Designed miniproteins, single chains, continued (2). Designs and how they scored, part 53

Each design is a single chain, and the fold is of that chain. pLDDT is the mean over its residues in the fold that is shown.

## One batch from the design tools (miniprotein)

Design m5822
Fold by ESMFold2-Fast:
Structure m5822 (fold): chain A 68 residues (1-68)
Amino acid sequence: MTLEVVIEIDTTGLSEEEKKKKIEEALRLAARLAGLEKQKLQAEDPDLEVKAIGKVYANGKLVAEKEV
């Protein structure tokens, strides 16, 4: 099964450095949450194949993703 954790952020009015940091922080959070949910699902069913993906959308656009 495929599990997606999506974080939406607003980067309006931010500098390029602030946008980059906010995206990186949001991606780390999304990946962490996806990994925790994957562990929970596999603890309940160890034979379950789980593909977990953290995604970050900034102002409605996909800007970063990471599979865990």
Scores: mean pLDDT 85

Design m5823
Fold by ESMFold2-Fast:
Structure m5823 (fold): chain A 68 residues (1-68)
Amino acid sequence: DAARQAELARLLDYAESRLKEAGVPDEKIRKYVGEARRKATAALDAGNLDESRRIVDELVEKAIEEAK
């Protein structure tokens, strides 16, 4: 459990870094990372680490696309 939560935290930190590099405003980064954390945590609680990773990746891609 702790190991999976640590992996999620690492994924979210990476996502935040990507969004900052892409020039997404801090307010939007906070919203997207918050949404990713909420949805990914629900997937982890259901035992789906792979789904958790997919959720984070999709939200990062969506946020970068919307920032264009």
Scores: mean pLDDT 79

Design m5824
Fold by ESMFold2-Fast:
Structure m5824 (fold): chain A 94 residues (1-94)
Amino acid sequence: SEKLIKEAAEIFVLSLKNAAELMGDEESLELVEKREPELLASKSIEEFIEKLRKLLEELKRRAEEKGYEELVDAIDEILEDGIKSLEEKLKEAL
């Protein structure tokens, strides 16, 4: 369901925005805000997962450059386990 993909995207975007705001990283916040409409407009699970992975990889790179080790670790956990778990759950629900 497009609705389920949108709900998942909203949850992830909110979490990423909150993390960026807490770190005072305006550029990361702007990046998440720019990618939010694209994530919400995803027409398939595969498209959503691909866009989300690219956003997380870019956010991780920025966090590494700024020395935000806790944020890097959190993004790594999402990239390693969270993305696959989300993809499997979305495929089972759709």
Scores: mean pLDDT 77

Design m5825
Fold by ESMFold2-Fast:
Structure m5825 (fold): chain A 75 residues (1-75)
Amino acid sequence: MLSEEEAAAVAEAADALVDETEANLDEFKKLPKEDVEKAIEVLRGHIAQLEREAPGATETIERLRALLKKLESLL
Protein backbone atom coordinates (compact mmCIF):
# COMPACT_ATOMS: atom_id res chain seq x y z
CA MET A 1 0.00 0.00 0.00
CA LEU A 2 1.12 3.56 -0.65
CA SER A 3 1.74 5.89 2.30
CA GLU A 4 -1.16 8.24 3.15
CA GLU A 5 0.79 11.15 1.62
CA GLU A 6 1.54 9.19 -1.59
CA ALA A 7 -2.07 7.95 -1.76
CA ALA A 8 -3.33 11.55 -1.47
CA ALA A 9 -0.97 12.67 -4.25
CA VAL A 10 -2.14 9.85 -6.55
CA ALA A 11 -5.80 10.71 -5.83
CA GLU A 12 -5.15 14.40 -6.56
CA ALA A 13 -3.50 13.50 -9.89
CA ALA A 14 -6.43 11.20 -10.75
CA ASP A 15 -8.97 13.96 -9.91
CA ALA A 16 -7.06 16.35 -12.22
CA LEU A 17 -7.14 13.74 -14.99
CA VAL A 18 -10.93 13.33 -14.58
CA ASP A 19 -11.50 17.10 -14.67
CA GLU A 20 -9.36 17.52 -17.81
CA THR A 21 -10.92 14.55 -19.62
CA GLU A 22 -14.50 15.61 -18.78
CA ALA A 23 -13.73 19.14 -20.05
CA ASN A 24 -12.49 17.64 -23.35
CA LEU A 25 -15.04 14.81 -23.65
CA ASP A 26 -16.39 16.17 -26.97
CA GLU A 27 -12.86 15.96 -28.41
CA PHE A 28 -12.80 12.23 -27.57
CA LYS A 29 -15.90 11.79 -29.78
CA LYS A 30 -13.80 13.04 -32.73
CA LEU A 31 -10.90 10.62 -32.08
CA PRO A 32 -10.49 7.30 -33.95
CA LYS A 33 -12.16 4.38 -32.14
CA GLU A 34 -8.75 2.79 -31.47
CA ASP A 35 -7.55 5.92 -29.60
CA VAL A 36 -10.72 5.95 -27.46
CA GLU A 37 -10.19 2.23 -26.69
CA LYS A 38 -6.58 2.96 -25.64
CA ALA A 39 -7.76 5.78 -23.33
CA ILE A 40 -10.29 3.36 -21.77
CA GLU A 41 -7.52 0.79 -21.11
CA VAL A 42 -5.33 3.45 -19.46
CA LEU A 43 -8.26 4.61 -17.31
CA ARG A 44 -9.05 1.01 -16.25
CA GLY A 45 -5.41 0.68 -15.18
CA HIS A 46 -5.63 3.82 -13.03
CA ILE A 47 -8.84 2.57 -11.37
CA ALA A 48 -7.28 -0.84 -10.62
CA GLN A 49 -4.15 0.80 -9.16
CA LEU A 50 -6.16 3.14 -6.90
CA GLU A 51 -8.37 0.26 -5.70
CA ARG A 52 -5.24 -1.71 -4.70
CA GLU A 53 -3.04 1.10 -3.32
CA ALA A 54 -5.50 3.81 -2.16
CA PRO A 55 -8.92 2.16 -1.58
CA GLY A 56 -9.83 5.03 0.78
CA ALA A 57 -9.98 7.40 -2.22
CA THR A 58 -13.61 6.35 -2.76
CA GLU A 59 -14.82 9.61 -4.34
CA THR A 60 -11.91 9.69 -6.81
CA ILE A 61 -12.46 6.02 -7.75
CA GLU A 62 -16.19 6.71 -8.29
CA ARG A 63 -15.36 9.72 -10.50
CA LEU A 64 -12.95 7.59 -12.58
CA ARG A 65 -15.60 4.85 -12.94
CA ALA A 66 -18.19 7.43 -14.08
CA LEU A 67 -15.69 8.80 -16.62
CA LEU A 68 -14.98 5.24 -17.83
CA LYS A 69 -18.71 4.73 -18.53
CA LYS A 70 -18.82 8.01 -20.49
CA LEU A 71 -15.82 7.00 -22.62
CA GLU A 72 -17.25 3.51 -23.21
CA SER A 73 -20.49 5.15 -24.45
CA LEU A 74 -18.43 6.75 -27.27
CA LEU A 75 -17.61 3.29 -28.76
Scores: mean pLDDT 77

Design m5826
Fold by ESMFold2-Fast:
Structure m5826 (fold): chain A 80 residues (1-80)
Amino acid sequence: DEEKEIEILTFAMELVKRSRPTGEDMQRIIDELMERFGLSREEAQEVVSLAVLALDKGLSPEEMVKLLKEARKAREERER
């Protein structure tokens, strides 16, 4: 699961890097993620948002996925 999340995020980050921040380019990235990985439109939109955030923060795909995993684990530990 984490390996696949890293693969998906890496692909999205590379597409975002090569694209202009236009609605047409963003829609193309969403369509590519849906086609390549079988994501829903909502899941693909979330991945694009995470890719943009990772690039803004200078994080690698591996670092971003680790942070998300740690955040999920912290919430689960608090919620029981």
Scores: mean pLDDT 77

Design m5827
Fold by ESMFold2-Fast:
Structure m5827 (fold): chain A 91 residues (1-91)
Amino acid sequence: AFEEELRRALRELGYSEEVIELTLRFLEEHPDARRVAEEGLRLLRSEDPEKRREGRLLLEEVVSFALMEHAIDEIESLSREELEERIAALK
């Protein structure tokens, strides 16, 4: 229910399936972010256009945090690979 509703909302906002799956994994590890996403979905169901806009912004914020965490993990991974290659060159 929540997962399917969130996937639909994020697709309608134009996010790729890769970004959607990354966001879902992020929410499994961050209960506080999940509550923000649940509130965003609740606001999107409102008849008030301003509340729907607020809901969209909350979902966009959650996606941004998920992407930031992923980018940090990738940078750390790349730094490790570069270090490992340099160490191997010294052998």
Scores: mean pLDDT 81

Design m5828
Fold by ESMFold2-Fast:
Structure m5828 (fold): chain A 85 residues (1-85)
Amino acid sequence: KLTEIFLELEIEYLKQKYPDTPRTKKAIENLKKYAKGTTDEAVLRVLATTMSNGDGKKTEEYYEKLKKDEEVAREAARRFLQSLD
């Protein structure tokens, strides 16, 4: 579910920054295909690492908090992707 939110936000970013071309559409299809192999756990670990600035103990604490609260995790995912631009 979080992987789907990350995927949707990334697709929105690509559409905003790049013209709607056959190449961009192909890239989006490939992204959707490979995103199916990505787990919510991997997404949550990336978010926790970002929130902790790489501190191992804080990363595990944030991971457990994000895992228990899907709404907080979804909001963190949106803010993370938006902050990259």
Scores: mean pLDDT 66

Design m5829
Fold by ESMFold2-Fast:
Structure m5829 (fold): chain A 90 residues (1-90)
Amino acid sequence: SFEEILEKIRKSKDPAEIAQLFGQLLADPSATPEQRKEAVRVIAELAKKSKDPREKEAYYDLLLTALSWFESQGDEEGARLAKELIKELE
């Protein structure tokens, strides 16, 4: 389920695993727009709390990927959220 994958993201310490799980959540056709936005907020939280510059960069790249995905899908609210969260990390 969405909640099970999101929980795995929250508990993972591996940026590569987080990236794979996040991609699965975004591409899930059963996911709601609200669930996709929640997943993006979780990635932004991970970026903010990480002390490792390489992890921060990896999470920042995931936010850029999310922005591109939302724009490609015509999800204007998702794209707006991703842009706001990206700006906060700059």
Scores: mean pLDDT 86

Design m5830
Fold by ESMFold2-Fast:
Formats: structure tokens, sequence, C-alpha cells
Structure m5830 (fold): chain A 72 residues (1-72)
């Protein structure tokens, strides 16, 4: 049905967003690890805050993805 097609499209869009967030997470983790090695505590703290925010967003999107998949 058209409603199922809209749900499938939303699922694919959420999966794509999770993929982009995972790429950003990997980049930020690498930057944090470099800052840790350099002893840059302020940069580490700022990057960790961003990492925590992205992890929370990924968790929220995964929960939404699960709920949408259950409606199909």
Amino acid sequence: SAEDEELQKEIEEIKAKIGELQKELARLVAQRDAALAAGDQETVAALQEKIDEILKEIEELNEKLKELAEKL
C-alpha cells in the first residue's frame, strides 16, 4: 500500500541518517584520541560531549527504526 511505501521510505531515510552519524562518530573518536595523545584536555572534553550527543541520537533513531519496522 501507499502507507507501507511511505513507511519503507522513512525506514531507509533513518538508516541513511544512522550511517552518516556513524561516519561522523568515527571521525570525532579519531580526533578525540589524537587530542588525548596530545594532552589537550579541553579538546577531549568538547569532542566527548559531541560523541555522547551523536551516540544518543543514534540510539533514538534505532528505537524509531524498530517501531517503524514493527508497523510493516
Scores: mean pLDDT 89

Design m5831
Fold by ESMFold2-Fast:
Structure m5831 (fold): chain A 72 residues (1-72)
Amino acid sequence: MTLEDMMALIERAERGELTEEEVEAIIAEAAKDPEKTLALAEAIGIRGEELGTASATEEKIEALRKKLAAAE
């Protein structure tokens, strides 16, 4: 799973194609693999910087970041 794969998953979550439970499952699975964890963390960081602080999408990205940190 690459950075591009993780970015695609974030975009799918933003479009509502993934449920919150599916997103949590992806984060939990990524947390088991250091390479996947790094790729997911970088993807969340990049997307967060692109969106700024005022969008509902940024709230979803921040929630993903917090869940990833809690899974460590």
Scores: mean pLDDT 66

Design m5832
Fold by ESMFold2-Fast:
Structure m5832 (fold): chain A 66 residues (1-66)
Amino acid sequence: MEAEARKLLERAEEKIKQGEQAIEEYPQFAALARKEIDKIREIVEEAKRLMEEGRYEEAIELLKTI
């Protein structure tokens, strides 16, 4: 469970990095990309809280929504 949650968290963080890179390269899409990145950041923050509480299954379900 913990290992799976960490892998999904890493994937979410990679999506954030890719979105930030896309904004830098293609500023015309910045508004839409920024909104999506903010949603992913909120999911990541909540998932980290669940993981700290030992609630790995719930963190995995949340991260899968990304």
Scores: mean pLDDT 80

Design m5833
Fold by ESMFold2-Fast:
Structure m5833 (fold): chain A 89 residues (1-89)
Amino acid sequence: ETAINALRYAVEKAYERGAISKEEYERFKQEIDRLEQDLKAGKPKVEIYEEAISLLEKLYERVKDKDPELANMIEQIIKSLKEELEKLK
């Protein structure tokens, strides 16, 4: 839940700030919905964290040149989730 919630927050902030298009926002929302379904289906939490981090890294690449402040926030979220992932291993 924590990894998916962090990803959702970052994606919504990126769209709110105009750093991603509506089409990109809808694609990220579909990936988030897929992760929610995977979690409900019993996919290991480690895999959910790895996928959420991967999606956040893709979001970072999209926003880093458009909104450096938002990019810094996303980088901090990625760092925090990687620290949580290490505790799950």
Scores: mean pLDDT 86

Design m5834
Fold by ESMFold2-Fast:
Structure m5834 (fold): chain A 65 residues (1-65)
Amino acid sequence: MKERAEAVLKNAEEATPVELMVAHLLTLGYSEEEAIEITSEQMGISKETARKALENVIKKGEELL
């Protein structure tokens, strides 16, 4: 997971602001559940939207590795 999140941060131009926040939290050592909760709270979005951003971080990170 951390490697995928780091890949997204290194290629920030390919990611949305929500995806960048999720990726950043994952590199700081937060769990997937914590990253979803913090992102939804800080950005004023639903947990469902934050979860979709996490799924996109995983997918984009795999494509970048």
Scores: mean pLDDT 81

Design m5835
Fold by ESMFold2-Fast:
Structure m5835 (fold): chain A 72 residues (1-72)
Amino acid sequence: DPAVNELVQKYVNAAFQTTDPQHRTPPVVAHNLKSLAQQAQNSADTPAPGKTPEQELQAAQVLQALGDQLEE
């Protein structure tokens, strides 16, 4: 779903923008992605304009999976 991919890209970009470049290690990025996934899940009832609650929840699931993969 392009809308879910757009949300995922937005959250990934936010995680990298707020992570200190010198400390962009996989565990730190994974932690930030999982934190954003939780935030997206908690905010699903107030989705971004043009998005649905289901798309926000799907984006949260993708961010959680990305965080889990980076911790391997």
Scores: mean pLDDT 71

Design m5836
Fold by ESMFold2-Fast:
Order: sequence, then structure tokens, then C-alpha cells
Structure m5836 (fold): chain A 63 residues (1-63)
Amino acid sequence: LSEEDRQRALEFLRTLPDDTPAQDVLVRLQIEGLDGVVAFLAPYVRANPDARAADLVALLEAA
């Protein structure tokens, strides 16, 4: 995952409510062209279907 794409995804996620479903976040990240971020997050979302935007922010901050 590139640092540029990671920062762009974090900035985008900060515009969404913390409780936005992770699956909806992935769709929106795809629309923004952040395919590398989607690929990075997709395994986590698949394993954690109740995940929210706040959970994805924590993962990206740790990356």
C-alpha cells in the first residue's frame, strides 16, 4: 500500500460518519480510484462483516 494512497484514503474516510458500514466504504473508495486501498482492506472486511469506517481508519493508521 503506497503512502500517497493511504493518506488519500484517510482524508476521504474522515469525511464519512464513523459508523458507515465498511462494505459501503469499500464501494466509495473504488469510485475514488483507490483500488490498492480496497485490495488492502477487503480481506479484513470479508472476515469482519460488521466492521465500520472507524475500524478501517485504525487499520490504515497502522499500515
Scores: mean pLDDT 84

Design m5837
Fold by ESMFold2-Fast:
Structure m5837 (fold): chain A 78 residues (1-78)
Amino acid sequence: MTAKEFVVLLFELSAKYGSYEETRKLIDEKMKELGLSEDEAEKMLLQALLNVSEEEAEKILNSDLEERNKILGEHIRK
């Protein structure tokens, strides 16, 4: 898996299977192992997955989790 694919998988697991705290810890550790900062990993993921600009990715990154999930769903679906 690429770093982007890995981050997506972990975020999906946290949303679906419960303890965001535990999954977040695992995400943080894995991003550190891959040499990615949280911001770098998330911006890179959003740009690649949604085909959006860096500005849009940064805006999504700074949004609340609920709004971020809504934006992600709209971009993927539309």
Scores: mean pLDDT 64

Design m5838
Fold by ESMFold2-Fast:
Structure m5838 (fold): chain A 70 residues (1-70)
Amino acid sequence: MPKVTLKKITGSLDGAKPGTTVAVEAEIDGKRVYRAGTVLSVDKKNGTATVKFTAEDGTEVVATGKLVNP
């Protein structure tokens, strides 16, 4: 099972809504990867979002991370 650490999610707090596509930066087994992810929920007060994206091996990953403006 790959060890996944979400580093950041790049998208606007005002533009990121459930169902929108955002850029996800994650570390999988020590390798930094950049993926397109789909927003599931946004916490504007804390500046975080929960997103789903597909890892290199085809595994669907759901993770919460800090949402940062582009």
Scores: mean pLDDT 74

Design m5839
Fold by ESMFold2-Fast:
Structure m5839 (fold): chain A 84 residues (1-84)
Amino acid sequence: MEEEAIREATRTMVEMGLSEEEAEEMARRMLEEAIKLTGDRELAAELVLERMEALRLAAEGRLEEAEELGKEMEKRIKEAQEKK
């Protein structure tokens, strides 16, 4: 799922106006950060995709929906960090 998350995030950011090189570097950084925060590569890939959706919504002026997704992602990160 990591390659797919990088590919989809790169595509989304290119559509938002970044160059392919900049988008790919940012996508890789987002994935690495999410892996570090969660310790879960599958969850990290899902979070990168959700973050891309939130950024797309914000770019469209749908700030409330973007904020809602951000809160859901933060909750999932916290739950992963608080492993029982």
Scores: mean pLDDT 78

Design m5840
Fold by ESMFold2-Fast:
Structure m5840 (fold): chain A 78 residues (1-78)
Amino acid sequence: MLGSTLLLAVTTDGLEETKRAVLEAFRRLGVPEDVLRRLEERLAAAKTVSELAEAVLEAMREAGISAEELARAIMEVL
């Protein structure tokens, strides 16, 4: 269930909230459970926006998701 600030994309300080939104977006796209688990582990290890972006890009490659599809899914969970 949503319950977070809807301006996460504007605020760089919301790293933890961004991680949650990204994970939920990938779930909505129906990616394989194995890809979701790896993404979750990578996101847990990410301490910066750059590390988060790297984790997301790798998961996109593994799941065959385009940046456009991910952006739409993130907008739906915000």
Scores: mean pLDDT 73

Design m5841
Fold by ESMFold2-Fast:
Structure m5841 (fold): chain A 77 residues (1-77)
Amino acid sequence: MDEALKQVSTARILVEFDEWYLAQGDAKESAQLAEKSKRTAERALRLAQNDGDEEAVKEAEEILQRSEETLERFKQA
C-alpha cells in the first residue's frame, strides 16, 4: 500500500511536468516524461492490485490514461 501510493505520487508529478512541457511547446521532453509517467503508473497499478488498494488502482489507471493521451497527441499530430 505505502509503496503503491509512492509510485502513484511519482507518476502524478511526472504527468504534471509532461503537461507543463507540452504547454511550453517542448514535444520531445513532454513525450519523454509521458513515457516515464506511463511506466511508473503501470508499476503503481501492479503494486496497488497486489495490495488490494482499489483507490490506488483507480488513481494509477487515471494517470496511465492521461500519459497515453499525451503520447497519442504526438502520434496523430
Scores: mean pLDDT 79

Design m5842
Fold by ESMFold2-Fast:
Structure m5842 (fold): chain A 70 residues (1-70)
Amino acid sequence: SMEEKKRREEAARRAEIVRQFLKETKNITDYDEILAFLDKRIAEADEVERKALEQFRKTLENMRKIKEKL
């Protein structure tokens, strides 16, 4: 359906946005530095990029919480 095509295209765009972010931050190993860089990108982002980066931020926060438990 057209709705499925739109969802796939939106998912592909969000995946590309996250991939570009990971490429830009590949040499940063500190979660706090990655989160600070992410917050800066979110502040400058359009609605689509902001949504993708906010979802990724939740993933990074969960990874940070897991690290705190170790």
Scores: mean pLDDT 77

Design m5843
Fold by ESMFold2-Fast:
Structure m5843 (fold): chain A 58 residues (1-58)
Amino acid sequence: GEADEIIKQVNDLLKNAGLSDEEISENLKSIKSNLKKDPETAIKHIKLSIKDSEEVLS
C-alpha cells in the first residue's frame, strides 16, 4: 500500500544520507508508529520531510 511505499522511500533516502542501520531503524519505528496512529497526516508529514531532504541533499 501507500504506507509501504513511503516506508521504502524513507529507508532509501536515509541510507543515501549516510545514516547507520540503527539510526534508520529508529526513524522507521517512529514513522511506522505515526502511520498506524494517523496514516493521512503521517504520509503528508513524511512527504514534506522527503521534499526538504531532497532540496538539502541534491
Scores: mean pLDDT 74

Design m5844
Fold by ESMFold2-Fast:
Structure m5844 (fold): chain A 106 residues (1-106)
Amino acid sequence: MQEKKELVEITKAIMERLHELPVDYSEEEIEELVLEELESRGYKLTIEEVRKLAEEARKLGTEEVKELIKHTEELLKKEPNPNTQKAIRWIEIMTLAKIYLIEKKE
């Protein structure tokens, strides 16, 4: 439970920094970074599997999941850069997948 809360808080901070500092990442570069991060944690997943895990996480109905989704949607409403919007969405997807993996392990 504490690990999931810390993950959400760290993710929010990363999303806010991306919003404040305009970055030019391609969707492909973001996907590669997501897969590399997960592989560094011992998970060998495809992008499709990461998306499926994120979808399952959305169904958990936990407070951490709800808070992350709400923060992401509020931030996306004020983000004018489409590339930054894509980066924020991929960070949400990756974090939701991680939350689901933590939940399944517990």
Scores: mean pLDDT 76

Design m5845
Fold by ESMFold2-Fast:
Order: structure tokens, then C-alpha cells, then sequence
Structure m5845 (fold): chain A 67 residues (1-67)
């Protein structure tokens, strides 16, 4: 299974866990396993994407507060 497929499965499990809290431990275990199995380069890319999304969120919040 590719990292893209694993990420998609994790997202689907997350949506299920949102409706069924009994799945939360499975979601946490799956997320931890995915992160541990990721190549360092892929983890770095995801970190960069996360930082950029946070920056965009901060900019949007600043614009909303300025309005």
C-alpha cells in the first residue's frame, strides 16, 4: 500500500471515529504506525505542509478580525 493510500485510509478511519468514539484507539494506533513507517523526507514534507496551512489559517483569522 502506498503512502497516499495509507493516508486515505487514515482519513476514512478518522471520519468513522468521529461518528463512533470506540474507534478512537484504533485511529491513534494507525496514525502512530503510519508516522513511524513514513520516510524522513515524507515526514518533513508533511511538516512543511502543516506549517503552511497554519500560516494560511493565521492570515485568514487576521483578515477576519480586521473586518
Amino acid sequence: MSNEEKSREFHELGLRAARDPSLLPELEAYGRELYEQMPEERRELLREIGEKLREIGDEVQEELLAR
Scores: mean pLDDT 65

Design m5846
Fold by ESMFold2-Fast:
Parts: C-alpha cells; sequence; structure tokens
Structure m5846 (fold): chain A 97 residues (1-97)
C-alpha cells in the first residue's frame, strides 16, 4: 500500500514537472511534434509501470493526469494552470512522507 502510493505520487510529480516544461516551450517556441512525442513517451511509461505495479488505482491516477495534460495543451492552458497541477502533485507527495 505505502509502496503503491509512492509509485503513483512519484509518477504524478514527474508528469506534472514535465508538463510545466512543455507549457514553457509552447509559449516561447510551440513545437506540436515535441509535445506529441512527450505525451506518447509518458503514455508508454504509464503502460510499463502498470505491468509491474498493482492495477486499478495507479492506472486510474496516471490516466487522469494524462487527461489533464492533454486538456491543458489542447485548451492552450496558461502557466498558472500547469503550476497549479505541479503544486498539487508536490503537496500529495509530501502527504506520503
Amino acid sequence: SAAEKKIVLTLLLAIALHTEVLVQVRAGAPDTELIRHQLETVLELAREVSRTAPRGESRRVLDRIIGLLQDAIQAAASDPETVALLREAQRRLEEIR
């Protein structure tokens, strides 16, 4: 249980941090192919983690975050939205410790 929570929160934090970078890149020099490639990489990572981690909760949280990433990019989300996601991820990670 504790190990599962750590895995989920670690992935959440990694995804949120990567999203912040993507939003900054998009604002300065939008690269649709780079954004698409990063989302595909994250999806592949999610599948690999699901292969070894307990199914259900981990996949549900990961899918939710991927959805938020896609929604933020699609809606031309501003930096504040991405920062909020990262801050929430960090807060959840702190709760585990």
Scores: mean pLDDT 53

Design m5847
Fold by ESMFold2-Fast:
Structure m5847 (fold): chain A 73 residues (1-73)
Amino acid sequence: MEEALKYLKEAARLSKNEEAAELIAEALVAASRKDYDTAIKLAEEALKLEKNPEAREKIEKAIEALKKAKEQE
């Protein structure tokens, strides 16, 4: 969980796309509520909009961490 939140925060900081950053912020809120399905969906939508390679890498790592957290519930 903390790992997913860390990657989402880093992705938001590195993002150069306002719409992608907003989706990442919504994914952070969903993840904090343990709504992993919504968080994953929002992060995947952000990844489609984000063109910055560093931000994309952080979003991908966040998605992997969210999927792992879901398997533990």
Scores: mean pLDDT 83

Design m5848
Fold by ESMFold2-Fast:
Structure m5848 (fold): chain A 101 residues (1-101)
Amino acid sequence: SMAELRARASELLAEAERRGPVASVAVGAYLGRSGVTEEALEELRALLERHRGASGVELAAEILREMLEKGLVKPEEVPAFVRELAAVGGVPESVIREAME
């Protein structure tokens, strides 16, 4: 049901929030662009699990890379996303860009 999908999305967002504001914004962007589907939730869960030891910035960079690979974000939108993540994290844009390398 949609209620069950929304509950799972809320759990993933809460996990991201515990990893910091940069990770939280990235997870929110992923769900906002993919929609709350079983496939998107499982892919996001697997990505968070794979990067459980990473910093919030590193996790956000991996999520942005996944969004680019899936076409959820276009290459021309990347500079705006990097600016948003940097502003939310209180870090220079270069820190986000380095994490994406």
Scores: mean pLDDT 86

Design m5849
Fold by ESMFold2-Fast:
Structure m5849 (fold): chain A 71 residues (1-71)
Amino acid sequence: SAELEEEVKRALGEVEAAIRAYVARVGAEAAEAALTPVLTPLSEQLEAATDLEERLRLLREAAARAAALLA
């Protein structure tokens, strides 16, 4: 549905914003070292995900994990 597609887009924006904020705080090298082990398992699942509901769930989890590193 269009609503689910917009939620996926919003969740992706949240992940991107959290990554950008962390890069701004610690620099690209340190951000990559910290985020890679946290986000890589979710990235692999996202590549395999075929439905928007699972994609939304994974993106929300990615945003939560990235946000936890900012706290």
Scores: mean pLDDT 82

Design m5850
Fold by ESMFold2-Fast:
Structure m5850 (fold): chain A 68 residues (1-68)
Amino acid sequence: SLKDQLIAELEATREKYAKELSPEAYEKVNEIIEETVKKIEEETDGRKMVEIFIEGAQKITEIRREDL
C-alpha cells in the first residue's frame, strides 16, 4: 500500500542517518520520523499522506543542513 511504502521509506531514512549524522542531529531526525509515521498511520487520504511525508522530509533536510 502507499502507507506501507511511505513508512518503509522513512524507516530506511532513519537507518541511513543513524550512520551519517551526529548523535544530536540523529535524535532530532528520529523524533521527526516518529511524528511523521504516526501522522501517516492515522491518515486515510492518500494525498494527505504524501503531503505529511513531504513535510517530514523537509524538516529532516533542515536538521541535516544544521549538522553540516
Scores: mean pLDDT 84

Design m5851
Fold by ESMFold2-Fast:
Structure m5851 (fold): chain A 95 residues (1-95)
Amino acid sequence: NAREEAIKHLEEAKKIVENSSLPEEQKKDLIDDVTNIINRVKAGEPAEVVLRHVKHAIEAAKKYLESTTNPKAQEDLKKVIEHLEKAREALEKEV
């Protein structure tokens, strides 16, 4: 259940990035990061390892949020961060 919940939130984050107003390079970076995390969760990697990648993706999204002047991109990034944080919370329950 924890891994399924994490995957759902990661897939929602990926979908938001794909449909966002972010610059192409930032979209590719975030899509690649989230896709990599989804693959790691599906491969059954230890939660500690997956969490490192989730935290890195959250930091990247926050950096893009701080640098953007586009209000739509800001809204999209806030939603991406919310879903990544929920994926982190779900994985942290796997102890």
Scores: mean pLDDT 88

Design m5852
Fold by ESMFold2-Fast:
Structure m5852 (fold): chain A 62 residues (1-62)
Amino acid sequence: MTPEEVYDALIEVLKSIEAKNPEAQKAKDERIKLIQEMKEKKLSMEEYDELVREEVEKRRNA
């Protein structure tokens, strides 16, 4: 499966999940936006893992 196909599948799964409250809807929208950004930048799964690591470190230092 290509990375684009994986991202499309993840977006479809997220869209199929009904948000139970506004916080869940916001979190869902943020995840979809992140996945769409990764797809647009043609990021590999390894590059995604690196971005996640950077965000974790950013939160730890905030």
Scores: mean pLDDT 71

Design m5853
Fold by ESMFold2-Fast:
Structure m5853 (fold): chain A 65 residues (1-65)
Amino acid sequence: MIVLSPLAGSYLGRASYLIRRNSPQSQINQLIQQAYYDQYGRTPNSSQIQQTIDQLRQRLRDSDS
């Protein structure tokens, strides 16, 4: 279990909502960038953003199972 900061968790929750709604990738990327920065104190690159999106998609699938 990964312990997220409250702010990072909030941004990831909103990003998960946008992923479920098939919202524009740009909006999802912005929330992932904010969550990553709050959690790690660094700006994510495109690969790290994609990895975070993939992790959120996997978590959503697990939650639905």
Scores: mean pLDDT 73

Design m5854
Fold by ESMFold2-Fast:
Structure m5854 (fold): chain A 76 residues (1-76)
Amino acid sequence: DEKKKFKEDFIKLLKEAGFSDEFIEKVEKAMEGDEEARKEVLKYLKENEDESTLLIFKGALKYFGVSEEEIKELEE
């Protein structure tokens, strides 16, 4: 399953980039459909990361089925 492989590769990339285990766990939940985890992940990225990193995460969430409208609502 290419989506499962993408998730595993993305999580590995986050670990190599120095993200905390707690943050990575929230990213996993966000990819699995947890709306609260999605909100927390996007808020963290908006407050702590640059715009390009935020865009990469938005792209990953869209790949896992999150709509553009849902992403906008989660950022508000």
Scores: mean pLDDT 78

Design m5855
Fold by ESMFold2-Fast:
Structure m5855 (fold): chain A 62 residues (1-62)
Amino acid sequence: SMAATRTEIVIGLLDIAYAAGELVRDHALKRGRLDMARRQDAGIRQTRADIRDLRARLQRLR
């Protein structure tokens, strides 16, 4: 269904955002930018929760 396809696309984009967040966090840590690293950690946790919830939704759409 179109709803399932759209949900899969959003999950894919969030997976990319998750990977990008980890790279930015690691860069911030190497540069001693602890505030930036802390903000990225918060974003990473939220993105992980969103991916989990969307995967549950995708299972219901199939």
Scores: mean pLDDT 85

Design m5856
Fold by ESMFold2-Fast:
Structure m5856 (fold): chain A 80 residues (1-80)
Amino acid sequence: LFEELSPREQAILRTIALRGPLSARELAELLGLSQSTTRRHLQRLVERGAVGYDAATGRYYVASEEVENAVLQEELLAAE
């Protein structure tokens, strides 16, 4: 799943997995994207089951254990 995502979608997932739940605005600012572009990618990730949305906080989180593990494994390899 993670490897099948676009580079932008992968960057969004990595950022959420490493920094915790983030709003579309926070993700746009961190990644240098427009909020509109960020929301479009987030919507696709929600549709794929990779992220969820918490309406109480207005933040997106990694919803897939498989995706979360893939991101964390990649970061552990990069830390070597």
Scores: mean pLDDT 73

Design m5857
Fold by ESMFold2-Fast:
Structure m5857 (fold): chain A 85 residues (1-85)
Amino acid sequence: SDRLARLEALARELEEVLREAEARGWDPIPWIEERLAREPDEEVRRLLTIALGYRIQQQYPGTIPAEYQPLVAEARAIVKEIIAE
């Protein structure tokens, strides 16, 4: 499936970026934000939003900074929609 192939390609891209970020000690959040901003496919944007929200929560396990709260709320809303299907 072309859809499955696109999602698998996105998963590999994110896994590689997160692995490199961890290995080199850099923050992947700005990279994921830029990747999301240039993504034309709605389904891929929704998945990138979930990935970004998850990463922000991992980086800020106590209190999420105010600037990231709307994005984390959007990620949670997307997950809720998927579960409610």
Scores: mean pLDDT 81

Design m5858
Fold by ESMFold2-Fast:
Structure m5858 (fold): chain A 62 residues (1-62)
Amino acid sequence: SSAQQAQINQLRAQIHDLVVQGRLDEAIKLALQLADLAESMGDYDLAQEFRNFAEQLRRLQA
């Protein structure tokens, strides 16, 4: 739906802002929440994209 697309876009912007601020734990948490949201919508490709992004952020913390 258009409302779900708007919510995803808003959360994507929030994740990018958190990454720029170095708030990686919060960015990871939001990326995983977006993955769950995408999966609930049946968008498994988008869900995997967000899970991969969360994993990349975890590697930056190590």
Scores: mean pLDDT 85

